# Ledger of designs, part 11: designed miniproteins, single chains

Each design is a single chain, and the fold is of that chain. pLDDT is the mean over its residues in the fold that is shown.

## One batch from the design tools (miniprotein)

Design m357
Fold by ESMFold2-Fast:
Structure m357 (fold): chain A 96 residues (1-96)
Amino acid sequence: SEVEELQRRIEEAERYRQLLEDISRHSKELSPETAELGSSLPEEEQRKLLEPVRRGARAYYVEKLSEEEVRKILFEPVRDARREAEEARRKLEEIL
């Protein structure tokens, strides 16, 4: 149903939002300035910037995310998880 699909989208968006916050908290070595610089660098250089993040949060990322997935989340975000959750909630309210 439409309602179930919107609820799943809200859950997914909240999960990604939490993941980004967790990465940010464990990546004290990856400053906002370094992340912005990394977005303009080639993939090989981006991997070098992620080395401190991977070392600091090894237990978390090794079990759940590959280095490539972390790189894409930090440097190639296509979606704003907060905006996605807000839009899905808005649509759910319109249906309910």
Scores: mean pLDDT 59

Design m358
Fold by ESMFold2-Fast:
Structure m358 (fold): chain A 77 residues (1-77)
Amino acid sequence: SRQQQVQQLQQQIDDAGQQLVDKARAGDGVGMKDAYQKMIDALKQLSTVATPEQVQQAKDKVFSFIDQATLARAAAG
């Protein structure tokens, strides 16, 4: 169902976003790029199937993950 697809894409964003932050803490630039790409791809897919409110919530989470990764990388060196 569309609801299941939305839930799966939201989970993919959360998983990829967490990987982005974890890779940033580890100083793994290749892992960061891979995680970032997966997160953005999931967000793009979500934007075609989700409500505007769900898309905005996902965008807010994506920006939060990017901010967290930026801070984690700065702390790492």
Scores: mean pLDDT 88

Design m359
Fold by ESMFold2-Fast:
Structure m359 (fold): chain A 59 residues (1-59)
Amino acid sequence: SLEKLKEKIKEDIKNGENLEESLAWAQFYEWKELEKVLKKIVEEGLTEELKKKALELLE
């Protein structure tokens, strides 16, 4: 389900794991704002600011 997928993505972001997979899912479902943040994370690195923004978008 989408709810289970979003919870998985949330946990992956919290742990700094599977970030490219999370980006691929955001692209597939056209979650454009999350896609933008995750793209920055995979290209520039995971910061507390970007992590917080990504998690807020998954509420």
Scores: mean pLDDT 86

Design m360
Fold by ESMFold2-Fast:
Structure m360 (fold): chain A 65 residues (1-65)
Amino acid sequence: SPELEALRRRIEELGKELDKLVQEYNDLVAAGAPQEKIDEVQKKIDEVNKELAEASRRYLNLLRA
């Protein structure tokens, strides 16, 4: 299914983005960066996690159909 393939690729891309953001978060914390900058990255992590949850739910629903 083209839709399943597109969702799989989207999940892979979101996972890569999450890994980069988590690394950025850890680097900022280790460097003692301003809290505002740390909070900005945390907000981006939360947004990617929401998109991952949505894409994963859609993927699972299509597999069950």
Scores: mean pLDDT 89

Design m361
Fold by ESMFold2-Fast:
Structure m361 (fold): chain A 94 residues (1-94)
Amino acid sequence: SAAIEEVLALLDEIEALAREHLSPEVAEEVTNYLRILAAELRDPSLSPAEKLAAARGFAAAVERLMAEHGLPPEVAARVRALLDRILAVLEREA
């Protein structure tokens, strides 16, 4: 799916930002949530609505980690823009 491939590319951008700006331990926590979401997005047995729900859960987890670990405002804004794009792509499919 072109939509799923677009979302996976956006997830790679979030991983890169996490690894650049967060401690290795927090970046690995983000990467673990990302691996779970990527597996769910690739699962053909999940509906578009279930994939959207999984992405919303991922977005909430990343927002929590950003709030707990104090990213610079400009980096947090970049991550939020990527999360918003992920959700917008999946909402069109649901």
Scores: mean pLDDT 88

Design m362
Fold by ESMFold2-Fast:
Order: C-alpha cells, then structure tokens, then sequence
Structure m362 (fold): chain A 79 residues (1-79)
C-alpha cells in the first residue's frame, strides 16, 4: 500500500537524521534538521496521494522552522 511505502521512506529518513543529529548540541541545527525532514516527508506523502498526512507534515515543518514549542504541543493534542 502507499502508506507502507511512506512508512519505509520515513524509516530511512529517521535513521539518517538520527546519525546526523547524534552528538549535536546546537538546538538551532536540531530544529533545522527536523524541519528539513518534515518537508521531505510531506513531499513524499503528497507524491503518494496521502494529502491529509502531507498537510500535517507541512504544518510540522513550519513549527520546526519557527521553533514554536507551543504550537507543537497544540498539534500533538490534535492527534
């Protein structure tokens, strides 16, 4: 299924990010990496036709780009 295809992509993306962020203490770099991952995940979700998931991931990317912990908590409460 397309969701399974997305899950495989996400697993690889998360594994790459874990290696990239290992030992990283700069919070700005962590936020930037999370934003980039969310953007990549959103693009792939949209390509697969998972529009609702893509919209959620785009919202996450904006939150990470703005470093808005308050909006992140609000978004988590919606799930």
Amino acid sequence: SKLEEFERFLEELVARAREELAGETDLDKKWAAMARMAREAAEFARELGLEELAEILEELAEIFENKDASKLAELEAKW
Scores: mean pLDDT 81

Design m363
Fold by ESMFold2-Fast:
Structure m363 (fold): chain A 64 residues (1-64)
Amino acid sequence: LPEKSLEYMKKSAEYYKKGDLEKFEKYREEAGRLSGEFARSLGLSPELVRSAYEETIERSIKLG
């Protein structure tokens, strides 16, 4: 994954824990967009990368 995408994933989880749902959604959406674009550049399915990304965010929320 692009470094920027991972950074945005971490920021979205942090904002969710702080209760800032607007920033959570903003960073979540941007991270998903970058992950999808990266998948296309590698010839991978954007859907598979999106599912992995969503699972990662969900686990971060459940563990925090």
Scores: mean pLDDT 72

Design m364
Fold by ESMFold2-Fast:
Structure m364 (fold): chain A 85 residues (1-85)
Amino acid sequence: AAAEARARALALAEAHLAEIERAEPLLAAEADALMARLAEAVRAGDRAAARAALDELLALLGRHLPPELVAALREYAELELEALL
């Protein structure tokens, strides 16, 4: 469920904190823009736009972060998106 997926994503983020800290200055602005697009799509109830923004965000993160962390973030985000939309 979403709570279990969230706990797994948080544990992996904690384990990979050094990679996250190194990646942040390389992707912060692009990630912020994609997060804003995702938030607006969710607010509008636009499932297709929300999925597209999430896929772009996860593709960006996948260029800089370990695949296990990106997979856990995707699982959690998809469960949250289904609950919100």
Scores: mean pLDDT 82

Design m365
Fold by ESMFold2-Fast:
Structure m365 (fold): chain A 74 residues (1-74)
Amino acid sequence: SRAEALRAVYQAARELGLSAETAQQIVNIVASKLPGDEVDIDKLLEAVLEAGKKLGLPESVSQALAKKVRELLA
């Protein structure tokens, strides 16, 4: 579900050492790109990468975040 996906994004960001503020900003950007309750994993990961880029995170961090989100939803 969308709620589970957004929770996974927040958890992944926090586990990677990002601040609560940054984690919430990522969740807000991802949420804006996922308006429906049914979440396509590919669209979710794309939204995560775009959120990282928008917030100026290093590419390696954005990729690690997407990987962690996928792992938490498996």
Scores: mean pLDDT 83

Design m366
Fold by ESMFold2-Fast:
Structure m366 (fold): chain A 67 residues (1-67)
Amino acid sequence: MEVTVRELPAEEISSLEELIEEAKKLAKKLAEEGVDKVTFVLPSDVIDAEKVKKAFEEEGLEVEIEK
């Protein structure tokens, strides 16, 4: 099953490390729900998109980033 995620809860995040931890939490939840692929729709200026992708891939999900 493929899911599109339009944002991470960035409003509660003050650092890149916290952003990665929130990404890992979401990845685990989606994996438990049977999701095997995630497409992120991120703002074009997100420099850390690759780190978010890696966090999801570490939980076993295929990840694509859409600008």
Scores: mean pLDDT 64

Design m367
Fold by ESMFold2-Fast:
Structure m367 (fold): chain A 81 residues (1-81)
Amino acid sequence: GPTTARVAVAELGRRYGIPRELGERALEAALKGDLEATREVLLSSGRLSPEQAEAAARLIVAAAKGDVEAAREANRRLHEL
């Protein structure tokens, strides 16, 4: 849900040094279910590789939807990159 997505964005911001303003924009896109917009915002930070931005976007979108299994898989992928 929205709270889980917000926590995921905060943790990614701490881990990768994503500016708060970009994290907030990524959260907004993810809450709308927009995977592509979420990925593009994360990529624009310059802090993530394309593969990391894709995995991080999938994590935030899954968290926003409450899809626990998809969020777990995206997080696993992100840690392998």
Scores: mean pLDDT 88

Design m368
Fold by ESMFold2-Fast:
Structure m368 (fold): chain A 62 residues (1-62)
Amino acid sequence: LIEELREAAEKGDIEKVKELVKKIEDVILAAHILLENNLIKPEDLNPDLTLEELKEEILKKL
């Protein structure tokens, strides 16, 4: 799952990235992978959000 997210993010397969992010429980690790591949920016990661809210914001930014 995490390895599939890395591959999809590296390829720029946004639809696959969205699908995988919805299934991933480790939201922080998913966010880190998206940051590494420039799919989101550090400012998109509001530290005041819950993990559920953070996941929703990530999906919205993609």
Scores: mean pLDDT 78

Design m369
Fold by ESMFold2-Fast:
Structure m369 (fold): chain A 102 residues (1-102)
Amino acid sequence: SEVIRIVGLEMRALAEFVEGKYEEALKLLDEAIKLAGELSEREQSRVKRLKAVFLGLSGKVDEGFKLLDDLLKENENDPDIVEQIKRAIEALKKNPEVQKAL
C-alpha cells in the first residue's frame, strides 16, 4: 500500500522535525513526494505542501514560500488544493518563528 508508506514517511518526518532534525525530516518528505508522484498529482501536491511548511518552520522561509507559490500556479484549476495551499501560506505567515525571519 503506497498510501500507508507515504503516511509512514510523513509521520517519521514529523518525528524527526520535532526533534530538531530538519535535514532528516526533509529527506523523508522528499521520499514521500516521490512515492506520492507515482500515486497521483494531487497526492504529490499534498506532500509538497507539507514540505513547504517544514521549510518555512525550519528557517528556510524563502524556499517554503517559493514552493507554496509554485504549487498555487501548478494547481490553479483545483479549488480544493488551492484552498489548502492558501491556508498553509496564511498559517506560515502568522507563525512567530517565520515572522522573525521576515
Scores: mean pLDDT 86

Design m370
Fold by ESMFold2-Fast:
Structure m370 (fold): chain A 73 residues (1-73)
Amino acid sequence: SEKKKQEAIKYIQLGGIYISQKDYDKASDYFNKGSSLSTGKSKKYLLQGSKYAKQKDGDKALKYGGKAYKAIG
């Protein structure tokens, strides 16, 4: 669904914003919300981004969020 794709993109962007603010719990929550609207590689990357956000590894969380964004085609 186009609507689900656009909503997943918004959640990925919010996750990235919260990483930049060092709000890792909110970043993890938004990456998880994005993963629920995603399939395949995008879903796997968002779950990794959420995991790294929970570990307060902002660099890896952003890396996997970016990979998820690119995989959403």
Scores: mean pLDDT 90

Design m371
Fold by ESMFold2-Fast:
Structure m371 (fold): chain A 80 residues (1-80)
Amino acid sequence: SARERALAEARERLAAAGLTADSPAVRVAEALAAAERPLSVEELSERTGLIRPAVRASLRLLERLGLARRLADGTWEFVL
């Protein structure tokens, strides 16, 4: 699927940046890519098992890499 391909490409870009498959940023990217809707920091924390500060740090990194986008309501989506 397009989401599976985009997630594979995201994993390759994160690996090129020195991040392992078990890193917080990869886990957050996978949760966003699996979601059919934008997710809040709280929902991402619940889905990944990461604390909210770790989710926020991961989201900022993913946004800088062009892999995640923050919406006006404060929720986040995976960039396809």
Scores: mean pLDDT 83

Design m372
Fold by ESMFold2-Fast:
Structure m372 (fold): chain A 69 residues (1-69)
Amino acid sequence: MKEKIEELRKKLSQLRQEGIDAISAGDVARAKKIIEELEQLAKEAESLGDVATTQGARSWIKQIEEALA
């Protein structure tokens, strides 16, 4: 369990950075794919009881959506 949660946290950090990079580049298609990956990550984290990663992923989805609006 702990090892899997650590992997999810690393993936969240990577997707967060990729999302920022996509927004900075104006790459809307890439940003949308990152939102989909964050949604999948949030569901996986929630199934493991990892509230921190779930909330982090949901927060970044909202920030990316707002940046694209």
Scores: mean pLDDT 82

Design m373
Fold by ESMFold2-Fast:
Order: C-alpha cells, then sequence, then structure tokens
Structure m373 (fold): chain A 85 residues (1-85)
C-alpha cells in the first residue's frame, strides 16, 4: 500500500471504531459521568479524524490519526474500568 492508501485505510478503521464505541455506550448502562467522559473523548477523536481527512501533509495526518487512536483507546479503557467496578 502507498502511504496515502495506508492513511485512508486508517481513517476508515478509526471511523468504524468510533461508531462501535458509540453503539456500545448507548447499549451499556454506564454511570452518567463515565458516559459523559467517554462521549467527550469520542467527540474529540471524530474532530481529529475530520481534520486528518482535510490535511494534505502526510506527517500531520499521521499525528492527527495517532492522537485520535489514543483518545479512542482512552474511551475504551474508561468503559472497561467502569464495567469492572
Amino acid sequence: LSEEEELEAEIGILRIQVAITRLYVDRTDLPPEVRAQVNALIDQAEKLIDEAVKEKDPEKRRELLTEASNLIKQAQALVDAALAA
């Protein structure tokens, strides 16, 4: 895959992960404050993905997608922690 193709694939994967996380939050009886924190992280991740789509510099696109991925991981960790409590 070219760098452009790899970045486009990553954008697609992250968008799917956002959608799955939102669906999981909607279907799970999470404490309201945890739900709010997870939704805020996912909203920030979506914003970064949208910025990456518009970004022409591959280095900056990778940085934005890496940050979005980290926010999604943080959101998933909060859900897992709440369910373990």
Scores: mean pLDDT 86

Design m374
Fold by ESMFold2-Fast:
Structure m374 (fold): chain A 90 residues (1-90)
Amino acid sequence: GAKDDIIEEILDAAKEGAELAGKLGDIETANLIVAAGLSAASKVKSGDLSDATAKEVIDLLKEAVEALKSGDVDKAKELAEQALKLAESG
């Protein structure tokens, strides 16, 4: 269903971002990305996060992935912190 597709997209983006941050040696950024992804996925499943807000979290995680691909770990960390805050606040 639509929720399952959103959850899959969140978890895929979080996994890619965490793996990239880990390869760059930034475990703190990897942990933030995982926390944002798991929080968002859990809240989408429970109905506590709207599809619109979940898509904003996905966009932030995808931007963090692109920052990591360019080696900009500081930007990726900032984006991951924003994603986690958005996921936790609803």
Scores: mean pLDDT 87

Design m375
Fold by ESMFold2-Fast:
Structure m375 (fold): chain A 75 residues (1-75)
Amino acid sequence: MKEIDELLKKAQDHAKLGVKYLKQGDKKKAAEHFKKAADYLRKVSKKLKEQGKTEQAKKSEEMAEEAEKKAKEAE
């Protein structure tokens, strides 16, 4: 579905920006982008649950937790 695909794309784009800023030493921008990636992944998880895709929703939530961990490590 278009909405989930758009949210996933935004999560991926923010995760890539987080990695880019982390490599450049901009820890603050890296943390901000990893937090945004986690937020989009949680939105994906919620929408997947609404569709009954519980296993895919769980994987998306796990990815959100990992992105949040990267945000904390970047600080």
Scores: mean pLDDT 84

Design m376
Fold by ESMFold2-Fast:
Structure m376 (fold): chain A 93 residues (1-93)
Amino acid sequence: MAEEAAEKGGEEGKKLALEKKEVLREGLEIPESLPEEVATKAIESAGYAGGALLGEAEATGKKVSNKEFLEAMLKGFEEGKAEGEAAYAAKAA
């Protein structure tokens, strides 16, 4: 059950992050030099990670601190950025 809540929370977080893309670009201090495809993938991954953490916490009745939420989003951002950079490099070949 917690795993299902994490998946649903993650998908909702990803959708919300894409809807708030400009706000997240400023909040996560994404440089203008980062390719659009890479930035989008990083934002999606950050939103998914944050949403999944919140979804699991709601299902289990646990609280998530602002620090835990931010750490989850930053980890998701770095993972998504790495994936986006790899995809961008492959597309350039």
Scores: mean pLDDT 78

Design m377
Fold by ESMFold2-Fast:
Structure m377 (fold): chain A 76 residues (1-76)
Amino acid sequence: SSMQQQARQQIQQIRNYINQAQDYVDQGNSDTAISFINQGIDIIDQLQQQFSQDQTVQNDIRSYMRQIMNNRIRAG
């Protein structure tokens, strides 16, 4: 469905923000890493609201949230 295609695009944006956050954490730039982490969290919050009943999307969100939290711990 078009909604599932939209979710896939938002999930790709989350992955891009996680990858950028990891790069900045590895460089020791915590402030920039936290900025990208927050952008990823904003998209996750939107997906949780739009797809609250979609188990597949919710499982993907939980996986990305774990990655974001790991980056957040490493950043500060």
Scores: mean pLDDT 80

Design m378
Fold by ESMFold2-Fast:
Structure m378 (fold): chain A 91 residues (1-91)
Amino acid sequence: MIDEANKLFEEYKEKLEKAYNSLSEEERARAIAAEDAAIAAALPALQADPSVATQLRALAEALRAVAAVLSGEAKEVFLELAEKLEKLAEE
C-alpha cells in the first residue's frame, strides 16, 4: 500500500505542479482553504485510527474538496488522484 501510494504520488507530481501553476492567485487561495477545512474535518478520525488506509481516505477527501472549488484540467487532475487513492485504500 505505501509503495503503491508513493508510486501514485510520483506519477501525479508533474500533473499536480502543472495544474497548481495554471491556477490564478484567487483559485490557489480557494484550493488552500478547501484543503485546510478538509484536513481539520478528518483530524478526529486520523487520531482514532492512524492506519495508512485512513490516511489515504483523508487525503482523497482533501483532494476532492480542492477539486470542488476548481475547474478545467486542474479539477480533473485533483479528482482523478482522489479516486485512485480511495481505490488503493480499499485494497
Scores: mean pLDDT 80

Design m379
Fold by ESMFold2-Fast:
Structure m379 (fold): chain A 88 residues (1-88)
Amino acid sequence: AEEALRILREALREAERVYEEGKAAGKEKEGEEKAIEIVAEGLREAAAVLGVDATALVDRAREAALAGDVEALEAALAELGALVREAL
């Protein structure tokens, strides 16, 4: 659990940094897309540390986020959250 939380914290910090850098450079959309990819990879790595193959759910969440599909994103994240809770 601790290693998974470390991976997520590092991914979220890096995503925030990349997003803010993109926004400051006038490339907010590019920064947002990069931040989404960083969070997706962090979620995949954190789940793997817990022995969970979350690849399909993380990919669905990533695609929904990139498309701005809030309902699909929320559904994928809820399913991922349930899977991770079972592993904890």
Scores: mean pLDDT 80

Design m380
Fold by ESMFold2-Fast:
Structure m380 (fold): chain A 115 residues (1-115)
Amino acid sequence: MIKELVKKILESSLDEAYDIFAEEVERLTAGLDPSSPEFDELGRRVGLDVQAIHRIAQEKPEEDARIAIAISLLRLFGYSKEEIIQILTELGVPKEKVEEVIERLDQYRAELEAA
């Protein structure tokens, strides 16, 4: 169940959350041809998210970085913004915090693409 995976990320250490994220990304990439545009786009998207998440982790608290990991992974699974907000709020994250972390993740990704 996706909620159990997200809950595990939120309750894990930051290192454990990154390990879970990496394992799920490997499962997604295993289904793709390495020479395909879809594989390249997934790699690009993941790379930008990882760099943005690292910046969020440096700014503290580490909980914001775990939330960002969960948001990134849910987006990779094709969940909408509204679905992501619902899943995270049902797991005890305030709606305002989910929206804040989404905005920060998207802003840092845009800054990284412009650099």
Scores: mean pLDDT 84

Design m381
Fold by ESMFold2-Fast:
Structure m381 (fold): chain A 69 residues (1-69)
Amino acid sequence: ERLEKQIKAIENNESVPLETDEETDELQEEIAKIVEEINEKNPTPIDIDEFQKIMKEKLIKKLEEKKKK
């Protein structure tokens, strides 16, 4: 259920509700990895809106997968 709240916050472009330092660190690491992946796979600059959309979709998918396990 924490994961669901985090996913909802990301979908709404809001601050993610994090209760522990470990959750904060994990989320920041996932975001950093996704940003790096997007930059590496897209050598041509993409629109900010498109970049944010891809980032959100990848983050949400990661959290949804984690939620099922």
Scores: mean pLDDT 68

Design m382
Fold by ESMFold2-Fast:
Structure m382 (fold): chain A 93 residues (1-93)
Amino acid sequence: ALDWSGVRVDEALAESPEVREIVEALLEGKLTGADLAKLPPEVQLAVAYRLGRVVAASPYREAAQGQIAALRQGLLAISDEALGAFELGLAAP
């Protein structure tokens, strides 16, 4: 099994208004994975982690399986670390 515990996420940055705005824009379709790929790596990880947390808390998580699969593919295309940050966020309660 892949151990994602080595992925380093700035949790304070993930709670910032800037990262919150980016995550909301991505979920609303106003931004794409290509836009995320242009951001600094530390911001990419913070955004991916917060996306995972928001998806995990969603009452529609089971109905959104196709969207979750698409997010995983898009994040993996950016980096293994971005996918890892998303998986850590998704596993968070």
Scores: mean pLDDT 76

Design m383
Fold by ESMFold2-Fast:
Structure m383 (fold): chain A 102 residues (1-102)
Amino acid sequence: SNASRYTATALTIIGIKLDAEREGLSEETVLRRIKEDFDLESEEEARLVMEIVEKAKSDKEKVDMLVEAVPKLGRERVLRIARTLGLSDEEIRELEERIERL
């Protein structure tokens, strides 16, 4: 990946988690802080964002995890989350094409 925007977003999310761990705060508090920082609609969206940042090791894995979330969150919310995460235009296009095949 050559996109610095995703890296900046990922580092912010990691920072929220590390700050909460340092303070002995719950995972619920981490999800709430992520939700507030990124203007997300639900804690479910915040959980998806956190899981992508922690587990996705490639551009393909980010797109795969977003596609898997479509049945639960719907197309419009997943595409908004992808943009909020700072996915590239190429990754967004691949995501849209894969959603159309569902």
Scores: mean pLDDT 85

Design m384
Fold by ESMFold2-Fast:
Structure m384 (fold): chain A 94 residues (1-94)
Amino acid sequence: SETEAALREVEAHADRLGSTLTPAGQRALRAFAEFARANTSIPPEAAKQGIERLAAKLRELNERSREEADRYAEQVRRAFERAKAGALANNAAK
């Protein structure tokens, strides 16, 4: 479907960018993509731009401090996992 194609493109985009990051960064981008899959109110283009901005920030932080980059990535991952759970719960209640 159109929705499935758009969601797969967001996931593919996260995977491509994630492959250039630390494992913590990869998990953060994956969590973003999974949240976007659960929340169809986010336009695919906006999701891709958000993933690009997050990847750029993680690269910049990692150049300065891997510890800081990993800490930030972990915080972002937890936030998107909570957001995904909320979106899925809302969808199940409909």
Scores: mean pLDDT 81

Design m385
Fold by ESMFold2-Fast:
Structure m385 (fold): chain A 76 residues (1-76)
Amino acid sequence: MAADEAALRAFLAASTPEQKREIVEALEKGVEEGLKAIARVASTLPDSQVGAAAALARLMITDPERARELVKAAVE
């Protein structure tokens, strides 16, 4: 879990403010929409961030509340 959170923070740090807002808005709609937003953002980032995007998707499935907290913190 801690490793997944670290990967989530790294992925969000690599994202633009617009991409972060897209992920936040999608997460407010639900896990499915959040996963779609993560996939779209990951496709615009370097291959090195693909693993971090996968870890974020896993965190959203296993602990969606924690994932929402971390994404919101990264936008601010």
Scores: mean pLDDT 71

Design m386
Fold by ESMFold2-Fast:
Structure m386 (fold): chain A 97 residues (1-97)
Amino acid sequence: MEDLIKKIEELLKKLEEQRKAEITHYQGLRDNYKELSEELNKKIEDYTKKAQEAREKGDVEAAKGYELMAQGYRDELNHLNEEIERGKKIEEEAKKK
């Protein structure tokens, strides 16, 4: 019984440490959001433009490569936005307790 209680206490402590780490990570993302989102948007624009230029030149392989790069950065921006929203919910829940 004592060993089980100790294991439960260790798991609860790890969950609290994980929650604090998630809040810290969210705060870092929030504080840097403008810079990160501007950089990602610039990469999306740059690769979208390169894909268009490659298509105009008839370079189908280069166009596909640049479209994949632009999509990768759009996926990263979407992931950043999802992380911000998740962190906001965790921080709001922590404030209510």
Scores: mean pLDDT 80

Design m387
Fold by ESMFold2-Fast:
Structure m387 (fold): chain A 72 residues (1-72)
Amino acid sequence: MPIDEKEVNRSLALMGLSVVEQSSKVPGQSSQQIQQQISVLQKVAELAEKAGDKKTLAQAQKKLQQLQQQLS
């Protein structure tokens, strides 16, 4: 049974999203760096979904799709 699980998950999701946002502003990223960001965003999306944070989930999903498209 969750005890402040929603708040903890939301905070972790926001922190992960912030890290990816900072990294994605750097031009000329390698495929390996993009793959690492995808892994972080997948975790952010899971945490946001568990927290019920639709806004953070949507932002994570959008960035995930953009990075996957750049890698493919």
Scores: mean pLDDT 76

Design m388
Fold by ESMFold2-Fast:
Structure m388 (fold): chain A 92 residues (1-92)
Amino acid sequence: SQAYIDRLKQAAEQAIQTAEEAQKILGDKAKPFLDDVKELARLSINTVQALSKDPELARKVADFAIEELNRLTEQASQLAEQARAQQQAELA
């Protein structure tokens, strides 16, 4: 279970960082993504830790959580990139 916890923690840290970077561009519009990423990280890490006797289920939970974290951060990053491009166009 420790290897899955470590992978999940690393993915969560990267996802939080990406969501925080999106928040710098989007402001309050990115807050739901950051809150969702933090909550998903907390719940999935706790769940994987609780599944110490079921390594197959722990793996599935960790993999699903990592995919969901990546999906949320990709959506936030795309919105931030669109907003940044629009701001740059208005300044040109």
Scores: mean pLDDT 83

Design m389
Fold by ESMFold2-Fast:
Structure m389 (fold): chain A 81 residues (1-81)
Amino acid sequence: MSEEELRRRIEEARRRGREAKEEVEKLKDATTREGILRLIAATLALVGEVAELRLTAKVAEKKGLHELAAEALAVAEELGG
């Protein structure tokens, strides 16, 4: 995977992760079955984006792209660790 592809993945995961986090915050007080199911789906999406960022950081680290790896980890921590 190229450095440009890794940067694109980080930006996409940051965007999607922020969207998912906003949806989680919007649905945090959901009491209906439909609301709770949407909250679960948004939470799983957020977890998935954090996992993608951590994986991208590992790939960047193995390629010697330490600055890019640090950026990916920083975004993962921002989105919820």
Scores: mean pLDDT 84

Design m390
Fold by ESMFold2-Fast:
Structure m390 (fold): chain A 94 residues (1-94)
Amino acid sequence: VPTLEQIEEIEKRLLGILTRTLSRLSPEEAAAVVARANAAGRRVREAIAKGDYVTALQIMAELADWLAEVARANGDEESAAEAEELRRQILELM
């Protein structure tokens, strides 16, 4: 069973990937990415509040996969690779 500490570490890593990905986007693309990330973050907080850490990890894995796609589309191979590796690590905790 994943721990809250492990979930918080994953959230910190996702935020780092998100921040770097945003730095390479247009203002319009960045706004759309932020809106989607905020929606996912709210769902993660709700799952954590309910003690449903598996659902929180599933949402974070989906966010990591999507961020990898956004990064690849914008030529950010490094952020894409980090997001894909993070998704793999998240799935191993489930």
Scores: mean pLDDT 85

Design m391
Fold by ESMFold2-Fast:
Structure m391 (fold): chain A 70 residues (1-70)
Amino acid sequence: MDEEIEDGILLIRAAVLYNAAQKSTSLEEIKEALKEFERLLQEARDRGMEDTVKALEDIIKKLKELIEKM
């Protein structure tokens, strides 16, 4: 039960942050979202949430590419 609850919370947080980043035109807001995603990635790794880790790594890569293009 705990693993399912934690997975759900991390996925919801990731979705909220991703939606905020997608709507942002501010480099600083995107950088702040990136920091939070990196924190969520570490939590997912520590908890062995492999699918969540892969999803967060993909999002982080896309956000870093977006920052480099701005």
Scores: mean pLDDT 71

